# Designs tried in a protein design run: designed miniproteins, single chains, continued (4). Part 44

Each design is a single chain, and the fold is of that chain. pLDDT is the mean over its residues in the fold that is shown.

## One batch from the design tools (miniprotein)

Design m13603
Fold by ESMFold2-Fast:
Structure m13603 (fold): chain A 78 residues (1-78)
Amino acid sequence: KADELIEAMRKAAEEAGGRVVAVTQDGDLIGVTVEVPPEKIDELIQALEEAARKAGGEVVARHVSDDGTTVHLGVRIK
């Protein structure tokens, strides 16, 4: 389940014009860091959250960098 969730989020990030630069896993909690052009940030966040939910995850944390170029998303496996 974790690998499928991570792959779904990587694909969604790439399709939205972003790039996954870091992935962390601590039990059922997956952290993903994605770099994106600022003009695509809202589209990227939506795509990542939809991909996570479809893959059986729950979004528990979201942080966007001050310059709008980096998204940190925390997802819990259900």
Scores: mean pLDDT 81

Design m13604
Fold by ESMFold2-Fast:
Structure m13604 (fold): chain A 58 residues (1-58)
Amino acid sequence: MEDLKKLLETYEETLERVKKRLEELEADPEADPEHIARLKRVKRTLEERIKEIKELLS
């Protein structure tokens, strides 16, 4: 139970960092579109994992 809470916190922190980075990159016209695409995939994976952990903790 405690390990799942720590994992959830880690994923939520990582997701917030990814969101902030995506906002920065999407605001930058010189940003690499491949980098943006990669971060969007990471964001999706993190959101899915967070959802699964939250359901397990419910």
Scores: mean pLDDT 82

Design m13605
Fold by ESMFold2-Fast:
Structure m13605 (fold): chain A 56 residues (1-56)
Amino acid sequence: GAAELAFENGLRLGRALGSDEVVRLVEESRPAFLSDDEELRAEALRRVLAALSEAA
C-alpha cells in the first residue's frame, strides 16, 4: 500500500546516502509512521530528516 511505498522510498534514500544509521532509523519509525497519530508521524519524519542532513 501507500505506507509501504513511503517506507521503501525512505530506506532507498538512506541506502543511497550510505548511512546505516538512517536506514535503521527509518525502519524503527515504521510503527510511528503507520500510526494515525500525526504527532508521532511528524516526529519520526523530523528524526529521519535530521539524520539525513548529518549523513550528507
Scores: mean pLDDT 70

Design m13606
Fold by ESMFold2-Fast:
Structure m13606 (fold): chain A 55 residues (1-55)
Amino acid sequence: MQHLLESLELALENAARYFSREEVDRAMATVAQVLRSKGVPQEEIDRLEARVRAL
């Protein structure tokens, strides 16, 4: 689980270099929905969203 979340964070950091803030936020919202459907704890999703917002 942790390894997957770290990989997703890196992918979103890389996306932020090429895409607008709004596009990155939209991608994050989609990722969050998928992670919830797979049973990832909300706390882990919230941490990822906070890091992406800080980009």
Scores: mean pLDDT 78

Design m13607
Fold by ESMFold2-Fast:
Structure m13607 (fold): chain A 65 residues (1-65)
Amino acid sequence: SMSDLDTVSDIVRQVQEQTRGKSVEEQQRIIDETVEQARQTLDPDTAELVEQALTVLRNHFEAKA
């Protein structure tokens, strides 16, 4: 639903703020920790959307390294 997308958007925004000015290695750790937390706290469909969105960020950070 749209509310699920809002939740994903909020999490992505938080991760972007937390990763700002960090090394690529630290950015990847923050992303991995956030994905794991989402799997434990959110419903499976929403957690999957979080993982997909953060995977895009992870790939982007790796490409910059």
Scores: mean pLDDT 80

Design m13608
Fold by ESMFold2-Fast:
Structure m13608 (fold): chain A 64 residues (1-64)
Amino acid sequence: MERRNEELAEEAKRQLEAELGDKEVAEKVKELALEAWRNSRSHEERGDLLVPVNQLVRQAVEEK
């Protein structure tokens, strides 16, 4: 039912993979984004998943 958040994570993964060429990093970011979504038990918090995803993408790229 919360497919929107999963689709956002998949989209972010795809964009990151295309930019970095690192599918492994993209998968890790996707997993972290989905984990953040699972920790969000309210619709309002789930709506903010896009912010964590973007933050995780930057962090993963920078930490790499």
Scores: mean pLDDT 60

Design m13609
Fold by ESMFold2-Fast:
Structure m13609 (fold): chain A 56 residues (1-56)
Amino acid sequence: PKTKEELLKLSDDELINHVVNNQKYPDFGLRTRITRRLNEGVSKEEIIDEYLPYLS
C-alpha cells in the first residue's frame, strides 16, 4: 500500500483515482465527493488522513 508521503506526491486526479480504485469497501459516488471537497479547498492531506485507513 502507498504511504501518506507517497499519496501527497500525487496530483489531485491521481490521488482521487488511487483512493477510488483501492478502497477496501466499494463506495459508488466517492470520486464525486472527493472531487467536490478538493474543489472546496479541503487539503490533500486531510483527504488522505480520512481515507488512508480504508485503503487496500
Scores: mean pLDDT 78

Design m13610
Fold by ESMFold2-Fast:
Structure m13610 (fold): chain A 98 residues (1-98)
Amino acid sequence: EKEAEEKLKKGEEAFKEGNLEEARKYYEEALKLAKSAELKARAYLGLAKIAIEEGNKEEAIKYLKKASDVILTSDDAEKISEELKKEILELAEKIAEL
């Protein structure tokens, strides 16, 4: 779990720097290491953000759906933060503009 969080952090840093290839690599590694629904959802949201920046509406929708599905099918759905749910709604709005 801690290793997945470190990969997510590196992915976020690379994304902020505009290094989309590096960000994708870290988000994919985080997804592979993540054991919790929250961390898997965060990794999928990172991949959706990259797709939005690339103008790839189809891929952005795919990853946003994967993040939502992970949350909705999770045994811990009620424990997943309001912040994460808000981020999903914000990304859905951005995808609609693509």
Scores: mean pLDDT 80

Design m13611
Fold by ESMFold2-Fast:
Structure m13611 (fold): chain A 82 residues (1-82)
Amino acid sequence: GKEAAELARRAAEAARQGDLDGAIKLLVEAMSLLPSEKIPEGIGLVLRAIGAVLDGELTGDEELAREGIVEEAERLAELAER
């Protein structure tokens, strides 16, 4: 669980620094390291983060995209540590 949580926290930090592509890659890697019973919830969190990126691109709101990725990354870290 610790490795997935660490990758999710790194994804949040990447998003805060404006590296949205790097953040999504780290979130996908973190999700893939979850136990099988947590993967469906993890997939949902990754899809929400991708949705935030798309909303940011459609509206031009880069802060909305960053905030959305950070929120879902923090949720994935919490999921990994349960």
Scores: mean pLDDT 84

Design m13612
Fold by ESMFold2-Fast:
Structure m13612 (fold): chain A 75 residues (1-75)
Amino acid sequence: SEREELIEAARKVAEAAIRRARLAAERGDLETVRELVEQLRRAAEEARKMGMEEVAEILERAAEEVERILREAEA
C-alpha cells in the first residue's frame, strides 16, 4: 500500500541520515550534522502538514537522534 511504502521510505531516509550524521561527527564536520537536523525537522513538519503522522514521527525521532549526536560531538 502507498502508506506502507511511504513509512518504509521514511525509515530508510532516517537510517541514512543517522549514519551520515555519525560519520560527519567522527570527521569533525559538525556543519553537516547541523544541516541534517534542520533537513529532518523540515521534512517532519511537511509530513505533518500532509497528514502523514507516522512518517512525521519517524523523521522527528531521527532529528532527535542526529541532534543528540551533534550535542555529544560539541561537548
Scores: mean pLDDT 88

Design m13613
Fold by ESMFold2-Fast:
Structure m13613 (fold): chain A 61 residues (1-61)
Amino acid sequence: KEEDEINGILYDALGHTLLKRGDYEGAAESFRKAAEYYRKAGNTEKAIELDQKAVEAERLA
């Protein structure tokens, strides 16, 4: 529950770090993981936002 939100935050941060380094495939995977954790935490709105970030990262790969 609380652990799921923390994992969501960590994977979102990892996704941004990978995106900045040009690892677009890794960024997309990290954003998708973050979205899954936010869904488990009950934060569907944030999960949708992270799925959109993953799609944008995939487009850059």
Scores: mean pLDDT 83

Design m13614
Fold by ESMFold2-Fast:
Structure m13614 (fold): chain A 60 residues (1-60)
Amino acid sequence: MYRAEIETESEEKAKELAEELKKRFPQFEVRVEGNTVIIEGDEPLEVFIGAALDAIGLAL
């Protein structure tokens, strides 16, 4: 299992990012804790890294 935590500027931004990630990567478990988006999955590392990089790009 892989886990990534992406801190955003606000809880609203975290929720928006989580919804976009759920749409793009439905195979991952995505949740929000405050202003942080948490991504968890058992996919190959390269797929997980791709999802995390997309999350960072969307948060910027």
Scores: mean pLDDT 76

Design m13615
Fold by ESMFold2-Fast:
Structure m13615 (fold): chain A 94 residues (1-94)
Amino acid sequence: SAKDYFDKGNKYLEEADKGIAEGKLNEELLKKAVEYYEKAIKLDPNFAEAWRNLGLALYLLGKYEEAKEYFEKALELDPNDSVAEFYLDQVLKK
């Protein structure tokens, strides 16, 4: 299901985020997160949280233009997504 792919993406994103806190960026974990979020949105294009987390993974990969598009899509679907709004603001400052 879309949720199963989203949950797998979150596992990789959380592991990557933990690595960043330890001073180690793991691009492979972030790319795995992207892959699973893309699978989730392919099954459910209205899955706002999947668009937001896809944007987050791309932001951490330094792909700011792509991240911007996906945060904007997340906010189109859920205008109250404070995480998407925060990271969209961060991207616009770069």
Scores: mean pLDDT 86

Design m13616
Fold by ESMFold2-Fast:
Structure m13616 (fold): chain A 93 residues (1-93)
Amino acid sequence: MSAKELERKAALLMTAAEILMVAAQLEKSHELLRQAVDLAEEAARLAIASGNKEMIEEAARTLERIARVAEELGDFETAERARRAAEEARRAL
């Protein structure tokens, strides 16, 4: 997969994750929140594989926002998943 393809997929998955995160917060839906973290974790992996530092940093920020929403909803397991993924992304910087 080319770096450009990885960047495009990462950007699309991050956008989808942010939409699901907002929907989860509005609906107080743990299911949508889990879908958001799954997409954001995949986006972070693709961003790291691309080597694009700006994309990696954006993925980390998205995961940090998901962790915050997860804490607000009382989903501490999802919050911990998101925090670990964000830390892994930042370590790749």
Scores: mean pLDDT 89

Design m13617
Fold by ESMFold2-Fast:
Structure m13617 (fold): chain A 81 residues (1-81)
Amino acid sequence: RTVQATVTAEVGDPNAKTLGVDATIEVEGRSARASATVENTDKDTLTATFTDPLTGQQVTVNVEIKDGKATPVTQTVEVEL
């Protein structure tokens, strides 16, 4: 079954070689935190992959970096259960 998960992500220093990405994942009224590290490749958009601790599914989050500034991301993704 497909459920909707809301992912809110925060990015650390956008000028670091390796970016820390912290996510709060909310699904069906449950919430959990996950963290990932993504290599800064000087792209305007980086993709971080998290394992949802509530479902065990992989969730991908796009992080936007522009002019040395990282924008916090909130998105809704569909997760298969």
Scores: mean pLDDT 70

Design m13618
Fold by ESMFold2-Fast:
Structure m13618 (fold): chain A 63 residues (1-63)
Amino acid sequence: MTEEEIEKGIEDVVELAETYAEEAKKRGLVKEAELALEAAEKAKGKPVEEKLKILEEAGKEIL
């Protein structure tokens, strides 16, 4: 797997976090939705290693 393929996979995870935030907001989970959106926004434009760390931290908070 190339580094470019890994970066694309991480971008897909960021998009999934945005989708989760939209669904969470629809179900009244506003705090969880805000955390997911904030993580997705912070991850955008960051190097792959920072993207993974941001998503991991958000996952721990949403648990």
Scores: mean pLDDT 72

Design m13619
Fold by ESMFold2-Fast:
Structure m13619 (fold): chain A 65 residues (1-65)
Amino acid sequence: SAFRELLLEYAKQLAAERAKKLVKEKTGKEPDKIEVKQVDEHTFRATATAGDVVVEVEVVVPEIP
């Protein structure tokens, strides 16, 4: 489904933006690195690193009938 593909791409972007925001709030620094990984068919994990601090965020996309 085209809508599902758009939702998966949106979830990936959302995970990255949330991880970036959290690491910046926690450290006061821009992240040195942001990586997004698809951990299963519905779940994306974003990892943002700033120096010795690592923040992880997961976003889960519900199934659309």
Scores: mean pLDDT 79

Design m13620
Fold by ESMFold2-Fast:
Structure m13620 (fold): chain A 80 residues (1-80)
Amino acid sequence: STLEIAEELIKKGEFEKALLEGEIELGLGLIARAVGLEELAREHAELAIKIAEMVLKESEDEEIKKRAEELIEEARELLA
């Protein structure tokens, strides 16, 4: 699953790649919402948030943390 891939990347210190996985999930959620697939949009948004929260917890890099916070904000807007 995407979450397992992101978790493995975070474990290896590959935070930028993990954030990219979360950003892809957000993009898929936005597409799902645009075509009226609300439950699928919610699932993708929740995955993006989980990935971003894991990055925010494990990374000490200020730029990576900021990018993770932005991803959480955008994904939460998709859930609204």
Scores: mean pLDDT 89

Design m13621
Fold by ESMFold2-Fast:
Structure m13621 (fold): chain A 65 residues (1-65)
Amino acid sequence: KEKEKAFEEIKKLVEEATEALSRGDYQRAIELAEKAIELAKKYNFPDSFIKAIETLLETARRHLA
């Protein structure tokens, strides 16, 4: 129920973060990825799932220098 809604929100945040990365908006990609990680941790999603989002965050951070 609530975890399913969280999953849908996380998917939207990850999609928006990926789009931000694609257009060079690295700061926006970082903000969206951080929100996705916070939700995933709050609802106890698997560590492998959280690590995939952390990889997206790391990629965006590396582009900022």
Scores: mean pLDDT 84

Design m13622
Fold by ESMFold2-Fast:
Structure m13622 (fold): chain A 102 residues (1-102)
Amino acid sequence: SHLEKGLKLYYQGKYEEAIEEFKKAIEEDPNNAQAYNNLAYALFELGKYEEAKEYAKKALELDPNNFGAYDTLALAEEKLNPDDKETIKKYREKSIEAIKKK
Protein backbone atom coordinates (compact mmCIF):
# COMPACT_ATOMS: atom_id res chain seq x y z
CA SER A 1 0.00 0.00 0.00
CA HIS A 2 1.04 3.66 -0.30
CA LEU A 3 1.02 3.84 3.51
CA GLU A 4 3.56 0.99 3.71
CA LYS A 5 5.74 2.55 0.97
CA GLY A 6 5.60 5.93 2.74
CA LEU A 7 6.55 4.40 6.10
CA LYS A 8 9.54 2.55 4.56
CA LEU A 9 10.73 5.83 2.98
CA TYR A 10 10.14 7.69 6.27
CA TYR A 11 12.31 5.22 8.24
CA GLN A 12 15.04 5.63 5.58
CA GLY A 13 14.99 9.40 6.22
CA LYS A 14 13.48 10.11 2.77
CA TYR A 15 10.84 12.46 4.15
CA GLU A 16 9.93 14.30 0.91
CA GLU A 17 9.40 10.95 -0.90
CA ALA A 18 7.42 9.65 2.09
CA ILE A 19 5.14 12.72 1.91
CA GLU A 20 4.34 11.95 -1.76
CA GLU A 21 3.36 8.36 -0.87
CA PHE A 22 1.20 9.54 2.07
CA LYS A 23 -0.51 12.05 -0.26
CA LYS A 24 -1.30 9.16 -2.65
CA ALA A 25 -2.78 7.20 0.27
CA ILE A 26 -5.02 10.22 1.05
CA GLU A 27 -6.06 10.47 -2.65
CA GLU A 28 -7.12 6.78 -2.61
CA ASP A 29 -8.87 7.09 0.77
CA PRO A 30 -9.57 10.70 1.90
CA ASN A 31 -10.88 9.35 5.25
CA ASN A 32 -7.53 7.70 6.06
CA ALA A 33 -6.63 9.38 9.37
CA GLN A 34 -3.40 7.34 9.58
CA ALA A 35 -2.17 8.79 6.26
CA TYR A 36 -2.79 12.36 7.51
CA ASN A 37 -0.88 11.67 10.73
CA ASN A 38 2.01 9.99 8.86
CA LEU A 39 2.16 13.06 6.58
CA ALA A 40 2.31 15.20 9.76
CA TYR A 41 5.23 13.11 11.13
CA ALA A 42 7.20 13.54 7.89
CA LEU A 43 6.56 17.31 7.96
CA PHE A 44 7.75 17.36 11.60
CA GLU A 45 11.04 15.67 10.58
CA LEU A 46 11.54 18.41 7.94
CA GLY A 47 11.11 21.08 10.67
CA LYS A 48 7.68 22.15 9.35
CA TYR A 49 6.13 22.14 12.83
CA GLU A 50 3.09 24.35 12.12
CA GLU A 51 2.15 22.25 9.05
CA ALA A 52 2.69 19.07 11.10
CA LYS A 53 0.15 20.35 13.68
CA GLU A 54 -2.34 21.21 10.91
CA TYR A 55 -2.27 17.71 9.39
CA ALA A 56 -2.33 16.01 12.81
CA LYS A 57 -5.50 17.99 13.62
CA LYS A 58 -7.00 16.82 10.29
CA ALA A 59 -6.24 13.23 11.33
CA LEU A 60 -8.13 13.83 14.61
CA GLU A 61 -11.13 15.30 12.72
CA LEU A 62 -11.35 11.94 10.89
CA ASP A 63 -10.48 9.75 13.91
CA PRO A 64 -10.69 11.40 17.37
CA ASN A 65 -8.97 8.31 18.86
CA ASN A 66 -5.87 8.55 16.65
CA PHE A 67 -3.19 8.34 19.36
CA GLY A 68 -0.40 9.04 16.83
CA ALA A 69 -1.95 12.41 15.98
CA TYR A 70 -1.90 13.43 19.66
CA ASP A 71 1.77 12.36 19.82
CA THR A 72 2.53 14.51 16.74
CA LEU A 73 0.76 17.51 18.31
CA ALA A 74 2.77 17.07 21.54
CA LEU A 75 6.08 16.80 19.62
CA ALA A 76 5.31 19.86 17.45
CA GLU A 77 4.17 21.90 20.48
CA GLU A 78 7.44 21.01 22.27
CA LYS A 79 9.32 22.56 19.32
CA LEU A 80 7.08 25.63 18.86
CA ASN A 81 6.16 26.41 22.50
CA PRO A 82 8.39 24.33 24.84
CA ASP A 83 7.16 26.24 27.92
CA ASP A 84 3.50 25.34 27.18
CA LYS A 85 3.70 22.32 29.49
CA GLU A 86 -0.09 22.21 30.05
CA THR A 87 -0.89 21.81 26.32
CA ILE A 88 1.91 19.24 25.83
CA LYS A 89 0.64 17.25 28.86
CA LYS A 90 -2.95 17.42 27.54
CA TYR A 91 -1.91 15.96 24.15
CA ARG A 92 0.12 13.18 25.80
CA GLU A 93 -2.79 12.29 28.13
CA LYS A 94 -5.17 12.18 25.13
CA SER A 95 -2.73 9.86 23.31
CA ILE A 96 -2.70 7.44 26.30
CA GLU A 97 -6.52 7.62 26.54
CA ALA A 98 -6.87 6.85 22.80
CA ILE A 99 -4.53 3.81 23.04
CA LYS A 100 -6.67 2.36 25.89
CA LYS A 101 -9.74 2.41 23.58
CA LYS A 102 -8.06 -0.18 21.30
Scores: mean pLDDT 86

Design m13623
Fold by ESMFold2-Fast:
Structure m13623 (fold): chain A 69 residues (1-69)
Amino acid sequence: SEELEKALKILERLNTITDPVLRRVALHDLKEVLSKIKNEEDKQKLYEAAKTITDPELREEVLKLIEES
């Protein structure tokens, strides 16, 4: 889906961003895209992709956002 592709691209960008302000902006963008994803299969694919985030604090935040969506 288009929304899944957008969310996956945001997750990929989050892995490369070290600046806390830019991370906050990307997390906000991710939250908006997640609100449009209604398919459980797409949510599970995002959840698995989020587990690959190297920063443990960022990973936890992203996983939480996906669960709350």
Scores: mean pLDDT 81

Design m13624
Fold by ESMFold2-Fast:
Structure m13624 (fold): chain A 61 residues (1-61)
Amino acid sequence: SMEIERLRRELEELEREGRRMVEEMARDPSLLDDPAFRERHGEVVRRIAEVKARIAELEAS
């Protein structure tokens, strides 16, 4: 399915962003006090969960 392939690529991109953000936090823990950084991190985490759920739904069909 082209949709599953697209979602898997999106998931890979989001997981790479998430890893980069974790590395940034490890280097600069003050980022945890930055509202913009916290909002971006929350957005990435939520989107990863959404994409994973959608892939699982499509694979169950």
Scores: mean pLDDT 87

Design m13625
Fold by ESMFold2-Fast:
Structure m13625 (fold): chain A 69 residues (1-69)
Amino acid sequence: DREALAEEIRRALAEAGLEEVGERLAELVLAGRLEEAIKLSMRLGAEVAGRPVPSDEELTKLIEEQRKL
């Protein structure tokens, strides 16, 4: 359920000291904006890992590719 997922995201990111990002992700999930939530998560993951942050177009292609698998 989206509500359970949103609460889990919020809690996990708050424990990591990223409460504001967690709240934003939770809001996107609850609003059904899953693609935007996934894109934000991917950008954050790339930044934390020291990788180049993908463009919106690149992220859209990655999400579409994953849906077909």
Scores: mean pLDDT 75

Design m13626
Fold by ESMFold2-Fast:
Structure m13626 (fold): chain A 60 residues (1-60)
Amino acid sequence: SKEEEIEKLREEANKILKDYQEKAKVLTPEQRRQYGAEASKKIADIAKKAVEKRKELGLI
């Protein structure tokens, strides 16, 4: 179901966040900034997909 797809997207976003938090502990400030920006973009893309799937549940 589309609800399961939305849940899967949420799990993917949570995994990216956890991976970032773990790596951030050993990264330099410059590496943290770059990696954080990449992680943030991926999470934002996943959030956008989740919104689009919710809209698809109806007539849109």
Scores: mean pLDDT 78

Design m13627
Fold by ESMFold2-Fast:
Structure m13627 (fold): chain A 68 residues (1-68)
Amino acid sequence: SEEDEIAERIKSLPEDVQQEVLREIQRLGEELLAQYQAGKISLEEMEREALRRAREIVERAVRRVEAA
């Protein structure tokens, strides 16, 4: 699944970067949940946006590691 692919990708990152990525994803989840609870987005939109932005977070971290 897409979630499993993201999780596998995160686990391939250095430990410190992995911790930063997980914290950023947690913050994203809290932001999107707040928008859903406020009626600004649907559950499907929340799930779609969470996956899209989680990928962007992971991709950014990968580029940073590759540039080091």
Scores: mean pLDDT 83

Design m13628
Fold by ESMFold2-Fast:
Parts: structure tokens; C-alpha cells; sequence
Structure m13628 (fold): chain A 88 residues (1-88)
């Protein structure tokens, strides 16, 4: 259920980036990030965090204002780092 909601938000965010609706893409990616951080399975959480990051990196290429995107990418990188350190 949670994973299905994240998946749907990721599809909508990717479509928004392709259409050039960067504001919508950021909003959808931020919601996807919020839900992905609640995933209890570390492997699935890392997978979905990486996918949110990829969408935000594509949005970054098209965005005039990059501050919000860079903040969200930074948050994702910190979360992935914490998961990776626990697996080592």
C-alpha cells in the first residue's frame, strides 16, 4: 500500500519532468520522498530513495531555481548514507 503510493507518485513526478512542469515534479517528488522515508524494508527504502534522487536530478537540469531541488537531493543522500553504513 505505502510502496504502491510511492510508485504512483514517482510515475507522476517523472511525467511532470518530461512535460517541463518542474514545480509539479518537485512537489510530487517531495511527497514521494516523505512516504519513501517511512518504508521499513531497508533495501526497498534505498531503492525508492535512489529513484526519487534520479527524478530530482533530471528536474535540476531544467529548473531555474535549483535551491529546493538541491536541498531534497541532500536529504536523500544523507538517508541513503545512513542505510549503507548500517549494512557495512
Amino acid sequence: SLVEKVEELLKKAEEAVKKGDIEKAIKLAEEALRLALKIEDPELKKEYLERVKEILMEALKKAEDKETILRLIGQILRAIGELTDLEL
Scores: mean pLDDT 84

Design m13629
Fold by ESMFold2-Fast:
Structure m13629 (fold): chain A 77 residues (1-77)
Amino acid sequence: VEGERARIVADAGRTILELARQGKISEKAALVALKALGYILQGDYETAEENIKKASEIDPLAAKIAQEALDRVRELD
């Protein structure tokens, strides 16, 4: 269901933004992870995975949050 996908992505996005605001993840990694979440919302999981990999090279925590969102969305189908 699209509503469930949007909720999962929104929850992950809020977490990434809050951690970036607190200085717990890099702003650059947060932007790349948020880009991955945008692709998850569009159903483009291949491009999402590529952006998660890029985020992991900068900050593993930002990548982990985006990866968990992707895994949860994949469980919907």
Scores: mean pLDDT 84

Design m13630
Fold by ESMFold2-Fast:
Structure m13630 (fold): chain A 74 residues (1-74)
Amino acid sequence: SMYDKELEEVKKEIKKTVEEGKKKGLSREQIANKVGKVLQKKRDELIAQGREDEADKLFLEGSDYAASLIKEVE
C-alpha cells in the first residue's frame, strides 16, 4: 500500500538521521530532535492530504522505531 511505502521511507530516513548523528558525535537529545523534525514533517504532509488517521499511525510507528534506535545511543 501507499502507506506501507511511506512508512518504510520514513523509517529509512530516521535510520539515516540516527546513523549520521552518531557518526558526527551528536548527543542522544540532538539526534532525537532531528528525528522529531523528520516525523513532524511527514505527519504534516499526510494531514495536508486529509490522511489524519494514517498521519497519527505513522507518527506512532515511526516514533517507536526511532526510540528503539536512539536507545542504542544512550
Scores: mean pLDDT 85

Design m13631
Fold by ESMFold2-Fast:
Structure m13631 (fold): chain A 70 residues (1-70)
Amino acid sequence: MSLEEQQAVNKGASAAIDAAKEKGVEEGEREGEKAALDTLKKHGIEAEVKVKVTRDANGTIIVEVTVTRK
């Protein structure tokens, strides 16, 4: 993964965790995807982003960010 893609993954994951804690998993997925896409666009990278957020019974948030270049 390029440095720019890794930055997008990191920013997407952070935004997803924060939004999921405040507003729930679906909002976490939306905010994570937005943050990752905004980061990729700043670096001129054309890619698809998928963010999956899951909360377990103990309240632990699990985030998966997938970046696929077009």
Scores: mean pLDDT 81

Design m13632
Fold by ESMFold2-Fast:
Structure m13632 (fold): chain A 82 residues (1-82)
Amino acid sequence: ALEEARKSKDAEEVIRIADRLAQEAARAYHEEKDYERAAELLELAAEILRIAAELDPENREGYLRAAEALRAQAERLRALAA
């Protein structure tokens, strides 16, 4: 996922990869009750959104804010896993 995002050079494709990871994270915490895996997937999605920020500088602020929101959610899920 992360390596695919770095090689993509297409911000829309990178955003799709991040969205897929966020969907997998939702499945992990809602259906599997695997909060640690859900947190890891959200952190990966946040890192991928930072790559989108570099590929699309005009929308950089939006991607970075979205990445921060995903990291905050991951931290909350990790607290539930502990």
Scores: mean pLDDT 81

Design m13633
Fold by ESMFold2-Fast:
Structure m13633 (fold): chain A 67 residues (1-67)
Amino acid sequence: LPEQIAEVAREYVELRDAGKLTPEEARKVRELIHKAVDALNAGNFDEAQKYIDEARKLLEEARKRAE
């Protein structure tokens, strides 16, 4: 799970730097990553996984929405 969080954070940075995320999308993904980290630190692995899956879906949708 920590490795999945790191991977999603890396994908977020890549898409942000490529200009493929709106400010709103970037904020939502960042919030989901923070919630996943908080859940992981609290031992709530299922909730951490849920937040990471949601962040991953948003990043995939942003990638598909080519400008």
Scores: mean pLDDT 79

Design m13635
Fold by ESMFold2-Fast:
Order: C-alpha cells, then structure tokens, then sequence
Structure m13635 (fold): chain A 60 residues (1-60)
C-alpha cells in the first residue's frame, strides 16, 4: 500500500470503530471501508486495502 492509501484507510477505520457494536458484520464493514478508499484511489488494489482494513478492525 502507498502511504496515502494507508493514511486514508487508517482515518476511515477510526471513524468506523466509533459505530462498532457486537452485532456488526466486521467483514461487510471492512468491504465498505475498502470500497470508499478505492473511490479516492482507484489505482489501489482492493484485496490489499480490504485485508489491511479488516486486520485493523479486528484489532479493536
């Protein structure tokens, strides 16, 4: 991941964490966050961004 992509992903993960509940589908949330990052950086690899976001959400 480029530093810009990682920075945006980090920022959006922190926002997503504020709405986390025990009933949240973490994989669906990670997919939505990754899609949002790709809107700003369409050249980024979706799988790479998704795995990064998913790992960070699971660490919460």
Amino acid sequence: LSEEVRRLADERVEGAKTVLTPDTDIEALARAVAQGVLLEFPEADFEEVYEYVLARLRAA
Scores: mean pLDDT 80

Design m13636
Fold by ESMFold2-Fast:
Structure m13636 (fold): chain A 76 residues (1-76)
Amino acid sequence: DTALAERVRALGEAARDAIKEALEKFPQVKSATATLELVSDDEFRLRVEVVSDDPQAAKEAEDFIRGRLEEALAAA
């Protein structure tokens, strides 16, 4: 199960980096979380939650994090 373990590790690193970058880029964002759900051996679901007083900043941060995670998932 090397391929799955490697993909999970890569996604975890990408999520950490994406959240850190998003918090730096969008100072209006108070917190962000990303949850990866394994639906099947070849299907993942990504949930991104962003907390901000600014709905536009929250949406931009969520889109940014999701885009980074989708790129990482596609590359794996």
Scores: mean pLDDT 76

Design m13637
Fold by ESMFold2-Fast:
Structure m13637 (fold): chain A 94 residues (1-94)
Amino acid sequence: MRKSLEEKIKELEKKIKEDPNDAEAWIQLGEQYLLLKEYDKAIEYYEKAIEAGKDNPILQARALENLGTVYGLQGDDEKADEYGQKAVELLQSV
């Protein structure tokens, strides 16, 4: 439901304002914008999640997988495969 998505976005934006290093909140923001089909914003928020989660390889891998999903939905199969592979390699390095 769109109203539920808008309320969730508002809540997540508040969390990010209070803690810009909350990688989980950045991932969840990207997921909400992905549901709205605002792919450019979803990409931006997943990139911020990778930066915020740099010391947490599990959260970075999740953001990388989500980037691959967005690029795949845009028809960029090469980038989808690239980001998916980066996520796998990051998890194997732990």
Scores: mean pLDDT 83

Design m13638
Fold by ESMFold2-Fast:
Structure m13638 (fold): chain A 58 residues (1-58)
Amino acid sequence: GEEAIKAIKEGDVEKAKEKIEELAKAGDHKGVEEAIKVAEELGYLDVARFGRKLLEKY
């Protein structure tokens, strides 16, 4: 989840979503959960919502 967290911290919402989706497709549920937590803490609620939806799908 390091690349996803970096994108969130840089404010790159599109890259963050792309990296979170890659984690979900790879089965890295912990990486997705960590990215959701960072997104929520920094106020990127749409990114956090996207990650939660991916956890339901994968």
Scores: mean pLDDT 84

Design m13639
Fold by ESMFold2-Fast:
Structure m13639 (fold): chain A 56 residues (1-56)
Amino acid sequence: MLEEIEKMLLEHEPEERREEYREDLRKYFQRLLELWREKGVSEEEFEEILKKGAEK
C-alpha cells in the first residue's frame, strides 16, 4: 500500500529527482508512522490518510 502511494506522489515529481525523492518518501513515511503512532493513530488510519492525500 505505501508503495502505491509512493508511486502516485512520484508521478508529480520531475524525472531527474524521482529516484532521490523515492528514497526520501520512504524515510518520511517511516518517520510519520512513528509520530502518528505516538498520537494514537493506527497504521491503517495512517495509510488511509496518505491515500486520500495522494488521490485527486
Scores: mean pLDDT 70

Design m13640
Fold by ESMFold2-Fast:
Structure m13640 (fold): chain A 92 residues (1-92)
Amino acid sequence: SAEEKLKKAEELLKEAKKALEEGNEEEAKKKLLEAIKLLLEALKSVEDKETQLKAIGLILRAIGHLLDGNLEEAIKDLEEAIKVIKEGLKKE
């Protein structure tokens, strides 16, 4: 379900934060890529076009931060994307 994918993405972002605190950037990047994949799958269940486009924009921003090596900002972008998707799913 979309809710299960969002929960797994939240867990992956917590793991990415811990990896960064431990200085393990490669582990953090792996967790962020897994979270992005889950969020893209969850978006397939979002029927509200405005929510879908806003979440896609946040995911693209996170990818940009990942490419720049700004992993903390990438995590924040993905946390915001999760919130947007959760609110969109509540609207049915």
Scores: mean pLDDT 86

